# Designed miniproteins, single chains: the designs that were tried, part 49

Each design is a single chain, and the fold is of that chain. pLDDT is the mean over its residues in the fold that is shown.

## One batch from the design tools (miniprotein)

Design m1792
Fold by ESMFold2-Fast:
Structure m1792 (fold): chain A 96 residues (1-96)
Amino acid sequence: MNREALDRLVAELAQDPERLEKTRKVIGALVRLQAEKGSATVDEIAKEAGISKEEAQRILDELVEAGAVTKNADGSYTINREALAELAEALQRVAP
């Protein structure tokens, strides 16, 4: 994970509750879809999270830059357990 990019993202999310809520929805959707079938596309994540494809794509791009989420060669996304745990801990610090 890129710690500097993650810390910057978390600090930005702390200043924007709407963006933080949408980011949590995207992470939750990806975790659920990955448990069911191993990976998820942006369309599947957007539908599961209840947000637009454009919003889901922006959030996923930010999470990939932070190293929290991986974009696979086929265009699908995955999150590893270590990255999920670190991201969850970081988000808990800004939104108790």
Scores: mean pLDDT 80

Design m1793
Fold by ESMFold2-Fast:
Structure m1793 (fold): chain A 72 residues (1-72)
Amino acid sequence: MTPEQRAAVYAAAADLLYVASQHPLLTPEERKRDLEGALELYRKAIELSTDPADRERFQKRAEEVEAELKKL
């Protein structure tokens, strides 16, 4: 698996955790866990990605997750 392919896999996994974090029946602790997981995976995607457009997209998603974590 190439670094770019691995970046895509990490980003996809982060997207899934972010969607899971939006479920209305989650406790604040469960939501925080899912958001922290998503943030870690987006950061790994940024580290592996050399495409400026992909890096910008992942950074924007990471910022959205960080903003939600600040509200918990």
Scores: mean pLDDT 84

Design m1794
Fold by ESMFold2-Fast:
Structure m1794 (fold): chain A 64 residues (1-64)
Amino acid sequence: AAVVAAVKADATLIVGLLLLDGVSAATAKAVTTAALQAKYPAVAAATIDAIVDAALAAVTAALA
């Protein structure tokens, strides 16, 4: 769905910016998850958590 694609794009951008700014992975996940839950309240928390975890893994791999 278009909403899920938007959540994925926002998660990747926020996680990427926080990790590049030197924020820890745990803090980046917490901040990104909270921001996305606030912006997309209709999306299940478990779905947002999974998307943030996937974005964190992808960005971390790209930076290695």
Scores: mean pLDDT 82

Design m1795
Fold by ESMFold2-Fast:
Structure m1795 (fold): chain A 60 residues (1-60)
Amino acid sequence: MEERERLLRMAAVVHLHYHQGLSQAEIAERLGISPATVSRYLREARENGLSYPFDQLAAL
């Protein structure tokens, strides 16, 4: 599995949720993933300290 792709998707989810204020459903629609996946990425980002800010992830 591509760790970089996973981190980039997680960063996108965090950005859209915390910076843009989008709902999980809106993020799922924009990224072409399920709302359950969005919820999981938000949880994982929080567990890994990637909630807000996420500037370091953009540098990947």
Scores: mean pLDDT 70

Design m1796
Fold by ESMFold2-Fast:
Structure m1796 (fold): chain A 60 residues (1-60)
Amino acid sequence: SAADRARRITLESGRLSRAQADAVLALYRAGETDYAAMGRRVGVSPQNIRNLVNKYKKLS
């Protein structure tokens, strides 16, 4: 389920809240590929965005 996926992503990322993870994934699904721009929108570093997106791709 979406809730289970969000919980796993949050636990495995170790650095992002669920709300931040959901916001990043929404931007990624909308076609955003600029991690620096995503970081400015969500308030996290581009490296954390990259790590989350990579984990999401693996878990999807």
Scores: mean pLDDT 70

Design m1797
Fold by ESMFold2-Fast:
Structure m1797 (fold): chain A 120 residues (1-120)
Amino acid sequence: SATARGSSPALQRAAELLLAAVDRPGATLVISFETSSEEAREALERAVAEAVDAAPDDPDAIVRGVAEGLATAWAIEQNLSDAEYEALRAALTAALEGVLEALRAGQAEQGFTFHTTPLP
């Protein structure tokens, strides 16, 4: 059976819907977000939940919603210009699409982890 895991309720639902769209038995998808900021965590959760509620049958819309939520969470901890925000959102969208493409291509497990806290 396919396994979806998210680090929060909205990411769990997003992972489930994205994995269902991949339609490959035995695949595992993990989407994780790590931050020391409660404001960043709440902003991500809200953005992802809104995207899932608006378009649960549109995996492209869910990918955009997750990428937008992650970029917004990063922007809470960073002073990003509009251009930097859009570049980050586009890069996150491409990274998530790459994860899903790898699962479609036959990889059994893929994960996406985003950290807003600097590594030690």
Scores: mean pLDDT 79

Design m1798
Fold by ESMFold2-Fast:
Structure m1798 (fold): chain A 89 residues (1-89)
Amino acid sequence: SMEEILAAVDFIIQVAKLFPEDPLSEEIIKLAEKLREAIEKGDREEAVKLAKELKKLLEEAAKTADPEKKEDYEQMIGLAETIIDILTG
């Protein structure tokens, strides 16, 4: 649902804001905000593209994340995958 997608995007933004010291956090927030806007505008093709880009960026961030942050990044990656699945199902 749109509510589920928006909640997932908002969660990713909130978690990334908890880690301002992480090198990709600002880019993750910016990309997630663009994804949120595409979803609100009903631009499904752009939303799918942005969600896939967000997942790749989160996977890159997870590779260098501190061990204590690994679970948070894995959760964000899982939510990005859920967004892609809902938009492409």
Scores: mean pLDDT 88

Design m1799
Fold by ESMFold2-Fast:
Structure m1799 (fold): chain A 60 residues (1-60)
Amino acid sequence: SAMLEELYRKAVALARALLAAGVPEEVIIRYITRELSQLVSEETARRIAERAVREVLEEL
C-alpha cells in the first residue's frame, strides 16, 4: 500500500540518520517501532523498522 511504502521510506531515512550518529542498531529498531506504532500495529511497525535498518546496513 502507498501508506506502508511511505512509512518504509521514512523509516529508512531515520535509520540512516541515526546510524550516521552512532546509535546502536537495537536502539534504532526500538525507536522507529515506537514512532510507527502510532500509525500502524506494533507488529507491522517492528517489521518496517527491522527491514529499514537491515537495508541501510547492507548498503554500508
Scores: mean pLDDT 86

Design m1800
Fold by ESMFold2-Fast:
Structure m1800 (fold): chain A 76 residues (1-76)
Amino acid sequence: SVSILEEVAEKNKEKIEKAEEGDGKAAAEVFAAALEALGYDELAEKVREAGEEAEGDIKKAEELIGKVMKEFLEKQ
């Protein structure tokens, strides 16, 4: 729910700031934390791995995370 995502945002303010500055790894970690809070632990791990592979490139992180999310939604 939105309230859960707001709580995650509050706890991860520093990572959100880094993500807004273009840190793709920080962006992936914030998104993974949101997914874990919603109960998607396995999906969160895959998102974190995508962020690590992007090595700080936010555009590459968005592309790799997008692929992970698409594959997850197609295999529900």
Scores: mean pLDDT 78

Design m1801
Fold by ESMFold2-Fast:
Structure m1801 (fold): chain A 78 residues (1-78)
Amino acid sequence: SNRDQQMSQWLRDRANQANLSPSDVSQAMAIYSRAVWMRTRQNYSPDQVRSDVRSWMQRTNSSQTVQDLVMQGIDRMS
């Protein structure tokens, strides 16, 4: 949907503004796309989405910058 595209575009723009590596941008976008899907298509609560995303970022050893941007994006969806 247009809303899903707008949310994904916001994170991409913010990641680029933060000068993240292409790898970190790809990782942030993948995690955030899952969060958007869970929230908008599966109707998971914000807390369920945050829990799932934190678990994924812990398992993949995501950088602090990636973690901060993804969590900011999720907070904006609330």
Scores: mean pLDDT 81

Design m1802
Fold by ESMFold2-Fast:
Structure m1802 (fold): chain A 55 residues (1-55)
Amino acid sequence: MTDEELYEEALEIAKHMSEETLKSLRDFLEKNYKDSKIAQILIEALDEYLKKLEE
């Protein structure tokens, strides 16, 4: 899986999660997986999706 494919997959999964769950997942990844390239890509996708959720 390429970084782009992982990013797109993360965005698709994010659509099925609540805003609270997305924020919790983002914080969990940042706290526990700082050195993971996969976690960095997931955090970027989650942050992008959360910016679009203005509620």
Scores: mean pLDDT 76

Design m1803
Fold by ESMFold2-Fast:
Structure m1803 (fold): chain A 89 residues (1-89)
Amino acid sequence: SADKTIKDLEEEISKSTGKDKAQNLYNLGNVYYVQGKYDEALEYYQKALDVNPDYTTAYNNIARIYYSQGNLEKAEEYYKKAYELSEKK
């Protein structure tokens, strides 16, 4: 169930650091995103970025949420951040 997945991810987040923690936070954001819980999804994507500021896919998913909410200015801002990160070698 989704509730079991959320609990499992929260436990892994509490036990992980660095890139693994960012990945688990991002995955929890995705669980909320597919449920249409966009405020919770934004919270966890932002937490993933706090751990790993170079997490390109988190910027893209934040941008998609803002776009879906009609906040085109924030959507463009986050898409630009994702694009700039993808161009850095």
Scores: mean pLDDT 87

Design m1804
Fold by ESMFold2-Fast:
Structure m1804 (fold): chain A 59 residues (1-59)
Amino acid sequence: MVKARVVKDYTATKPDELSLKVGQVVEVLGTAGPGVVRARNLEDGREGLVPGSVLEPLP
């Protein structure tokens, strides 16, 4: 399972995107495009697209 930490607040600008806050942990489900990943927020279980630049991979 690939986990990442949110390092920058992100506000969804499209219906298929996730809003995330710094410090949240997400599961990376796959790549959706250059610089964009599909993730699941482990706090609420919601899935959506986020810029990979707001995530830091966890070991």
Scores: mean pLDDT 80

Design m1805
Fold by ESMFold2-Fast:
Formats: sequence, structure tokens, C-alpha cells
Structure m1805 (fold): chain A 67 residues (1-67)
Amino acid sequence: MDPKVEEAAELILELLRENGGELGLAKLGKILSEKGFSGEVIGAAIARLVAEGLVEVRPDGTLRLVA
């Protein structure tokens, strides 16, 4: 996996844990962008976590921990 995508994925999981297991995609994207991650890397990290069954994207634009 791209090291930057892996780093972003780990940070996403940490942010979700700190926020009670869920966080709005817009807020998540803003935090990661402020930390220097590109939209491409953020999108790839979210797609990877969904494919691994660790998170789900809800219709309201919220990302949630599954496991």
C-alpha cells in the first residue's frame, strides 16, 4: 500500500475512536487536509478501510467504525 495512504488510514481510525466511533466526512477531510494529506490520499484511505470492513460510509455523509 502507498505509505501515505496507510498513514492516513491509521489517522482516520484514531480520529473515529476519539469521536465515539463516527465523524462527518467533511470534518474528517478538513482535519486530514490541515495535516497535509491530499484529497486523493484521503479518498484512497477511506476506500481501503471500507474494503477491509473496518468502516462504513453512511448516506448522511458520516464515516463510522464497524469493528
Scores: mean pLDDT 83

Design m1806
Fold by ESMFold2-Fast:
Structure m1806 (fold): chain A 56 residues (1-56)
Amino acid sequence: GLGTRLAAHDLGLSEEQVREMVREAEAGASYRAIAERYGISPRQARGAVEAVRLLD
């Protein structure tokens, strides 16, 4: 959806990587742990997950 596409473009990640981040957050992973895995900040990880939740 739109949130996934915007987050992927903003972070330089694939849409599949953004979907995996959302699944990890829903499974209880911290934004710190997600950020370390994808080489982004915890704030960027939170923003991406929130964009998917609000727009998709």
Scores: mean pLDDT 84

Design m1807
Fold by ESMFold2-Fast:
Structure m1807 (fold): chain A 55 residues (1-55)
Amino acid sequence: SDKEKAKKIIDGARTLAEQLNDPRVRAAADEAQKVLDKGGTYEEVVKVLEDHGVI
């Protein structure tokens, strides 16, 4: 489902933040999670991560 895809990409961004020790990547993952929690789409989650240069 789109929610499962969104969760997976957010989890990937969180893992990347930990590996890079990068607070910007962590903040982007947190914003993407908020979008998902508000009923946002997979495309909206991807856009948040792209706008922050994570993907």
Scores: mean pLDDT 84

Design m1808
Fold by ESMFold2-Fast:
Structure m1808 (fold): chain A 68 residues (1-68)
Amino acid sequence: TALGQQLIDQGQQLIKQGQEIKAEGLKKLANAKTLQEILEGIGLVLRGIGLIVEGELLIKKGQELLAS
Protein backbone atom coordinates (compact mmCIF):
# COMPACT_ATOMS: atom_id res chain seq x y z
CA THR A 1 0.00 0.00 0.00
CA ALA A 2 0.98 3.67 -0.37
CA LEU A 3 0.95 3.96 3.44
CA GLY A 4 3.41 1.06 3.76
CA GLN A 5 5.93 2.77 1.44
CA GLN A 6 5.45 6.14 3.22
CA LEU A 7 6.26 4.52 6.59
CA ILE A 8 9.42 2.88 5.15
CA ASP A 9 10.57 6.21 3.61
CA GLN A 10 9.87 8.12 6.86
CA GLY A 11 11.63 5.44 8.92
CA GLN A 12 14.75 5.61 6.71
CA GLN A 13 14.81 9.42 7.12
CA LEU A 14 14.54 9.14 10.94
CA ILE A 15 17.38 6.56 11.07
CA LYS A 16 19.63 8.93 9.07
CA GLN A 17 18.76 11.89 11.32
CA GLY A 18 19.28 9.77 14.46
CA GLN A 19 22.69 8.55 13.27
CA GLU A 20 23.79 12.17 12.62
CA ILE A 21 22.58 13.38 16.06
CA LYS A 22 24.18 10.36 17.80
CA ALA A 23 27.52 11.09 16.05
CA GLU A 24 27.33 14.76 17.16
CA GLY A 25 26.65 13.63 20.75
CA LEU A 26 29.60 11.21 20.71
CA LYS A 27 31.94 13.97 19.42
CA LYS A 28 30.69 16.35 22.13
CA LEU A 29 31.14 13.67 24.82
CA ALA A 30 34.70 12.84 23.60
CA ASN A 31 35.68 16.55 23.92
CA ALA A 32 33.67 17.25 27.11
CA LYS A 33 35.58 18.90 29.99
CA THR A 34 32.67 19.89 32.30
CA LEU A 35 29.72 18.05 33.86
CA GLN A 36 27.34 20.18 31.74
CA GLU A 37 29.12 19.20 28.48
CA ILE A 38 29.11 15.49 29.48
CA LEU A 39 25.34 15.61 30.21
CA GLU A 40 24.65 17.44 26.92
CA GLY A 41 26.71 14.85 24.97
CA ILE A 42 24.86 11.95 26.62
CA GLY A 43 21.51 13.66 25.90
CA LEU A 44 22.30 13.92 22.18
CA VAL A 45 23.42 10.25 22.03
CA LEU A 46 20.17 9.12 23.71
CA ARG A 47 18.08 11.33 21.39
CA GLY A 48 19.85 9.86 18.34
CA ILE A 49 19.28 6.29 19.56
CA GLY A 50 15.57 7.09 20.12
CA LEU A 51 15.15 8.32 16.52
CA ILE A 52 16.95 5.22 15.14
CA VAL A 53 14.64 2.88 17.10
CA GLU A 54 11.53 4.86 16.02
CA GLY A 55 12.68 4.64 12.37
CA GLU A 56 13.28 0.87 12.63
CA LEU A 57 9.75 0.36 14.03
CA LEU A 58 8.22 2.46 11.22
CA ILE A 59 10.09 0.40 8.58
CA LYS A 60 8.89 -2.86 10.20
CA LYS A 61 5.25 -1.66 10.24
CA GLY A 62 5.54 -0.43 6.64
CA GLN A 63 6.91 -3.81 5.50
CA GLU A 64 4.05 -5.63 7.30
CA LEU A 65 1.47 -3.42 5.52
CA LEU A 66 3.10 -4.07 2.10
CA ALA A 67 3.06 -7.86 2.79
CA SER A 68 -0.71 -7.74 3.44
Scores: mean pLDDT 91

Design m1809
Fold by ESMFold2-Fast:
Structure m1809 (fold): chain A 95 residues (1-95)
Amino acid sequence: EEVEKEAREWLIRILEQIKKENPVIKDFAEELIKMIKEGASFDEIYKKINERVKELEERIAAGENVDEALTQLFDLGVISLALAVERVVAERLKK
């Protein structure tokens, strides 16, 4: 529907902006954009983000590339918030 399409297009714009501002998450942001364009559900996108967060948490615990991992975690936090906002907007406009 139109509302879900607008939510997905807005999320793609946010991901494109994050990709331009942070090269360390560029590949992951591009993967999420591809998933959204291919019609992945919001649940599938959340699952992908949560898997990445877990990997980064494990790297931080091991003391490996901590600064890069922390930067990616902050960016994933912003992406997760944007996705949650769009899901709420889509739900409200359907009601």
Scores: mean pLDDT 75

Design m1810
Fold by ESMFold2-Fast:
Structure m1810 (fold): chain A 57 residues (1-57)
Amino acid sequence: LVEEIVEVGRELLRLRGFSEEEIERATEMLREQVEKMSEEEQRKVLEQLRKALEELR
């Protein structure tokens, strides 16, 4: 679940034109934040990120 959130977040940042260094930094911060969340909160974040990714297509 956490890894799925990080993966989707990474793709969103690439589509936004961030550099690979910026993406790695941002995804590490994202990982730290979502690891502190409950599974319910993590699922909500994943759904929101996936929806954002689909809308950018």
Scores: mean pLDDT 78

Design m1811
Fold by ESMFold2-Fast:
Order: C-alpha cells, then sequence, then structure tokens
Structure m1811 (fold): chain A 55 residues (1-55)
C-alpha cells in the first residue's frame, strides 16, 4: 500500500527531526503520517510518543 510506505517514510523523517531537536518538524511529519493512515487523534498521539521515546 503506497499510503503505508509513505507513512513509514514520514515516521523516519519525524525521528530524524526529533533527534536534531526540531520539535515542530517532527510533529508535522507524525501528523502527516497519521492522516495518511486514517488514524484518529489518540492513535496519532500514541505514534508521536513512540517516536519521541525512540529518538
Amino acid sequence: DAARVEAVRLANKALEAFQAGDEEKGREYVEKAGKLLGADAASTEAMLESIKETA
């Protein structure tokens, strides 16, 4: 699924942004990934927290 592949790419960009200290860009990439996956607000927030914990 093209949307899933793009969401993974955006999640990787979010991880890089958080590692660089760019909180705004990291959040933007996570929100875009969530939208592509049709995720609700709670699922998108969980994804954001998971990526920040990994960074």
Scores: mean pLDDT 81

Design m1812
Fold by ESMFold2-Fast:
Structure m1812 (fold): chain A 88 residues (1-88)
Amino acid sequence: SKLDELLEKLEEAIEAGDWEKVRENLREIIKLLKKGVNLTEEQAKRLVELIEKLPVDEETKKSILEELLKLEKNPEARKILKEAIEKL
């Protein structure tokens, strides 16, 4: 799926330290969610792990997760995002 492709590219960008590509891939994920594409539970878990690896403060990570939660409609994915926010 397009989400799986973007998650793979996000992981590769994080491993490479390419923070412009990290921002680009996060924007594209947010864009898909705004268009009504939903994360599966497994995609939400993967996205949370990737966001937790970002070299940014906890407030920035929380802001990203909260934006994703506002857009997400799948209850299983929303639960994963909420739990990640509560751990920050």
Scores: mean pLDDT 89

Design m1813
Fold by ESMFold2-Fast:
Structure m1813 (fold): chain A 61 residues (1-61)
Amino acid sequence: SIPEAIKLYEQEIEDLEKELEELKKKKKENPEDAPLLDSRIQQVESQIDLLKELKEKLLKE
């Protein structure tokens, strides 16, 4: 169902946003690891954007 799919996307977005905050904190604490952390940060941000787009499309149905 659309409501269940929206709820699942919202839960995944929330989890990914928490991961993103943790990765940004690790980058600040360990600047030497920034290149590796930046790669993961970009991946997580892209996943969040995709899920937000999918959620928006479902909300229009």
Scores: mean pLDDT 84

Design m1814
Fold by ESMFold2-Fast:
Structure m1814 (fold): chain A 83 residues (1-83)
Amino acid sequence: SAAFEEAERLAARAEEALAAGDYEEAVRLALEAAELLRRAGASEEEVNLLLGQVLALLGRAALAAGDFERAAALFAEARRLAA
């Protein structure tokens, strides 16, 4: 489907942004992908699982950068959404 193809492209761009150290851009792209999937009929559980995975990835990046407070917040939100 066109929506899933676009979401996959946004996810790939988010991974590139994360690899470049731009995790604010990575979050923005991930949220766009999640919203696209939600509008295309993905369940809230499916969207929350995807967001949880992305937030956990960003938490690891924040931890690697030494931003422990941001990492803790991102991991807490990821756990909440994946539950």
Scores: mean pLDDT 76

Design m1816
Fold by ESMFold2-Fast:
Structure m1816 (fold): chain A 68 residues (1-68)
Amino acid sequence: SEEEAYKLTFLAELYLEEKDLEKAAKYAIEALKLNPELKPAKKVAEKIKKAAEEAGDEELKKEVEEAL
């Protein structure tokens, strides 16, 4: 549902703020699986991808990139 995708997007943003990139990515990917066109989910996923890239976490970056 769209409501569930928004909730997952909010959780992804929360974990990104807490610097928990693994959980942030998990929830962002789940949101995009429910609604691939949800702009706020795409935006948070893009931020997580950049954060993973800066952290040198190539696997996490690739996982998020594949969901975009």
Scores: mean pLDDT 86

Design m1817
Fold by ESMFold2-Fast:
Structure m1817 (fold): chain A 87 residues (1-87)
Amino acid sequence: AAAVARARGMARRLEELRRRMEELGKVDPETARPAVERLEEAARAAREAAESGDPAALEEAQRRATEAADFAARAEAEIRARAAARA
């Protein structure tokens, strides 16, 4: 129950990060695109794990969510650094 609720929460957070990265992609689409794709895949995995309730799928979804969020954070930092350098 708690793990399923966490997976649903993760899917929501990943979807919010995806929308944020899509907005950043209007400035730097090449850097944002891989982050958007990873977040979309991680959100899908989290939703499917929450629907199945399978402990192994829930654990894998947590790992994928962390990796996708870390990747997105690096991509956002890179986009912001490039924007600052161009100003």
Scores: mean pLDDT 84

Design m1818
Fold by ESMFold2-Fast:
Structure m1818 (fold): chain A 65 residues (1-65)
Amino acid sequence: STEELISEIARLVREAEEAFKQGKYDEAIELLERALELARQLPGAIGLVAEHEIRKFLEEVRKKK
């Protein structure tokens, strides 16, 4: 369901934030790539907003690597 996808995306993003804080950039990137795959399965505007925010965070992590 959409609600389950949103919940899983939120979990992956939280884990990526924790990995990023610890300097585990490769782990953060892997988690965000998984979140992005799930965001692509979301319908309409919700999916577009989620993809945008996840891609923004991915760019930030890649700059630190």
Scores: mean pLDDT 86

Design m1819
Fold by ESMFold2-Fast:
Structure m1819 (fold): chain A 90 residues (1-90)
Amino acid sequence: SEAEKAILEAEILEGITLISLGVLKASGIKLSEEEQKKLEEYEKKGKEYLAKAKEALKEGNEEKAIEYAKKAIEAYEKARKILLEAMRKA
């Protein structure tokens, strides 16, 4: 379904974000305090919306599942941009 595809895309982006965070931490690359706070906010939002998307799908609400999955994707894409910029500047 469209909802399952959107959730899968969000899960892939979550995985990429987590791997990128691990690499950043292992490499000793430092984010500014503002970048760190924004990254934490987007990661939290992504995780929250992905959980809501999965719950909506489980309850048969495909429309809400798609809506929440798209919000999770947007949050993880914003987190990814912060991580990529930090890695490029390191």
Scores: mean pLDDT 87

Design m1820
Fold by ESMFold2-Fast:
Structure m1820 (fold): chain A 71 residues (1-71)
Amino acid sequence: SLVEEIKKLAEEHNAFLEANPKVSPEVKELQKKANEKLIELAKTLSEEEQKKLLEEYRKWVEEVKAALEAG
């Protein structure tokens, strides 16, 4: 399901941040909580809205990775 894809992406993103020493513990905790809320939100959305959320979330994850790799 799209919710499972969003959840998997969130778990992979959390793992990436957890392994990265450039990210503060406070930011790691905030992102974990934000991703939990994102998954809960996704469950309330229509399939079309879930597809849009997944697309935007993938872009955001890529931007965060690029920013951390550049700095």
Scores: mean pLDDT 81

Design m1821
Fold by ESMFold2-Fast:
Structure m1821 (fold): chain A 65 residues (1-65)
Amino acid sequence: SEELRRRAREVALGLAAKKAIAEAEALGLKVLSVEVEQVDDRRFRATVTTDQGTLVFEVELPEPV
């Protein structure tokens, strides 16, 4: 169903955001905001704005959405 696919994408975007935030925090950076976009079925691009500038992370999930 389309509703199930939409929910799966929302979950995937949220997971990608959490992974990117964790990576930035592991570097000792303060995260101010995060934006995530889907690049393909498995890849997401997370743009993390920190107190030291902007970082871009590529997040790959094991299952396509």
Scores: mean pLDDT 83

Design m1822
Fold by ESMFold2-Fast:
Structure m1822 (fold): chain A 55 residues (1-55)
Amino acid sequence: SLFDELKAEIEAATTREELRAVGERVEQAYREGKLSGEQVMELYELAAAKQEELD
């Protein structure tokens, strides 16, 4: 699913720029109705945790 793909991309990100790119895709998917609000919140929480692990 798109949600699983975006989640995997966040987990695979090694730079803040890669996380930003995935974030833009999450926002676009939400605007197109492809993700629920709960899915967006989960992806953002995952991205925030990943960002704290990066320098």
Scores: mean pLDDT 81

Design m1823
Fold by ESMFold2-Fast:
Structure m1823 (fold): chain A 69 residues (1-69)
Amino acid sequence: SAKEEEYAREMIRALEEGDFEKATEIAREAIEQGIDPVKLALAALEIGKREGREDLGRQAASIVLEEAL
């Protein structure tokens, strides 16, 4: 969904800036709003790959799954 992609992009932007804390806060907010953590993680991987930042996409996905535990 568009909302999952928006959160994934915001997380990747925070990680690009080196702001791990902000990326974690974004993940927490998305989960609190009822976004499926698995779908958000998959969106982060896809956006990272599409934008040539697979490293950041994987990092964002990891943060999402850790916050969902």
Scores: mean pLDDT 86

Design m1824
Fold by ESMFold2-Fast:
Structure m1824 (fold): chain A 56 residues (1-56)
Amino acid sequence: MLSEEERERLIEGAAKLLEAGFSPEQVVAFLLAQAPELTREEAEELVREALKRIAE
């Protein structure tokens, strides 16, 4: 499992990619490439958190 700081960094990166116009599926793939220790379910959770942060 990721450290809280690593998790926050990945969520921040995911939010920036989503704001840049990448789809959630593309961002999941990028997270899995950056952190191969992640499961797909974990990457999907990080993308959901990123979507919440940008949906003000």
Scores: mean pLDDT 80

Design m1825
Fold by ESMFold2-Fast:
Structure m1825 (fold): chain A 58 residues (1-58)
Amino acid sequence: MDPEELELEVRTAMVLMMAAVAKLMGIPGAEELAEEAVEAEKDPEKLEEVERRVKELL
């Protein structure tokens, strides 16, 4: 398994978990970020942008 692919999968899972926590806390926009994280699964740059926005909400 490629280490870069494994890192991308782990980061995607972490971003989805953070978005789920934000949604549970009732933060507006969390549902939209969760959808964007799923679509960014194969795009590292898009995933980094979604991760940054999720962290700004938390």
Scores: mean pLDDT 73

Design m1826
Fold by ESMFold2-Fast:
Structure m1826 (fold): chain A 63 residues (1-63)
Amino acid sequence: AKEKANTVEFLESLGVDKAKAQELIDKYGDGPELRTQITGLLPSEYSKKLVKDPEQVKKLVLA
């Protein structure tokens, strides 16, 4: 779906491999669960990038 494609691009912008991004979306969906998993997997530096980009945070929250 287009929503999944947007989430994959977002994860790639954080340095997550495309295959890993697809796997995370397939397991946890596009919602708050995915955000929690990303925060747990990425170093604090990458977690800060999520907070700095409101549009990216909005996509994770609203998806």
Scores: mean pLDDT 60

Design m1827
Fold by ESMFold2-Fast:
Formats: C-alpha cells, structure tokens, sequence
Structure m1827 (fold): chain A 87 residues (1-87)
C-alpha cells in the first residue's frame, strides 16, 4: 500500500470506527464529528509531509498497544487525541 492509498483510506477507516463507537454508546455524536474533522485535518497535513505522518502514526499506534488495560472508552478518547496530534 502506497502512502497516497493510506491517506485515501484513512478518513474512511476513521468514519467507520467512529460509527461503531457511536452505535456502542462509547462516544457522542459531537465526538464523532471531532473524529471526522481531525481525520480531514490529519490528511491535509500528511499530504505536506507523508513521511512524518507515517512515523507519528506508527509511534502512536505502538503507545496504544502498550495500554492493554484501557477500557474501550479510554481507547476511544486516546484515538481522538491521536488524530488531533496528527492534524
């Protein structure tokens, strides 16, 4: 998968994830909108520096994996902050 393909799929993955979290009652509709806006900003920033985006994505994913004791809600809150940092 190319970096361009990752950027094209990224907003769709975020949207699908946010929809599932909303259906489970783990986030509000307002938080879903924040996920979508952060994903769009992250993509715009990543188009300017795809290498830095990939590096940050890997670093933040590794930190999330180290936090196996997180509840689904805590993981969702971390994912939103993750997206805001990428944006």
Amino acid sequence: MTKEEILEEFPKVVEETAEELLKKGLITEEEKEEFLKAAEKAVEKAKKDPEEFEKKLKELQEELLKRQDWSEKEAAEFLLEFLKELA
Scores: mean pLDDT 72

Design m1828
Fold by ESMFold2-Fast:
Structure m1828 (fold): chain A 60 residues (1-60)
Amino acid sequence: KTELVARAIGYILREIGDALDAGEEPLASKAKNVIDALRLIAERTGDEEVRRIAEELEKS
């Protein structure tokens, strides 16, 4: 579980950096929580791994 949380934070931090470099608002600033942020990232990028991490964290 700790590994999933660490990976989730890594994906969120990467998206924040990319958004700020592009002069855009990060998805995390629009999210209500970590799981919501991961779902928004998965939806925008189509990354199945990010979606899987969000689902696994929600099941806890």
Scores: mean pLDDT 79

Design m1829
Fold by ESMFold2-Fast:
Structure m1829 (fold): chain A 59 residues (1-59)
Amino acid sequence: DHAKEAAKAILEAAEKAIASKDKEEMELMIEILDNAIENGTEVVKEAAKEAKKRLEEAL
């Protein structure tokens, strides 16, 4: 369940960053998510893409 836990953690971290409205944290999170989209498993890629979309919309 590492992939499922990682996907959950990614979405949770993105939601917290959006809620904080900290632009620096949100931008750093987008960079991390880009790496996860490129190198992650399919479950992690899906979560990272969704999280990135939410962060981009919030910025």
Scores: mean pLDDT 81

Design m1830
Fold by ESMFold2-Fast:
Structure m1830 (fold): chain A 88 residues (1-88)
Amino acid sequence: MPPGVQAFLEELEERGVGVLERLAEEARAAGDEEAAARLEELAEEVRELIEELREKAEKKIPLSKEEVEEIIERVERLVAEGRRIAAE
């Protein structure tokens, strides 16, 4: 895997999955099992997106600037939804 792609995937893991997993842990600690489950589902969706990108990188399919921007927007949307759930 190219170092630039590896760094991008690590950033998505930290800013996407890591944030959602922390929010899920906080919701579970507060006794909100429904919010925790919803947040875990969002974290799984981000993980699936990261795995899809990893597969493309392993197949040596270059990511366009537009594809990178779309992925960032999707992850940001999922994280925003997670923060909204956690704020309920």
Scores: mean pLDDT 80

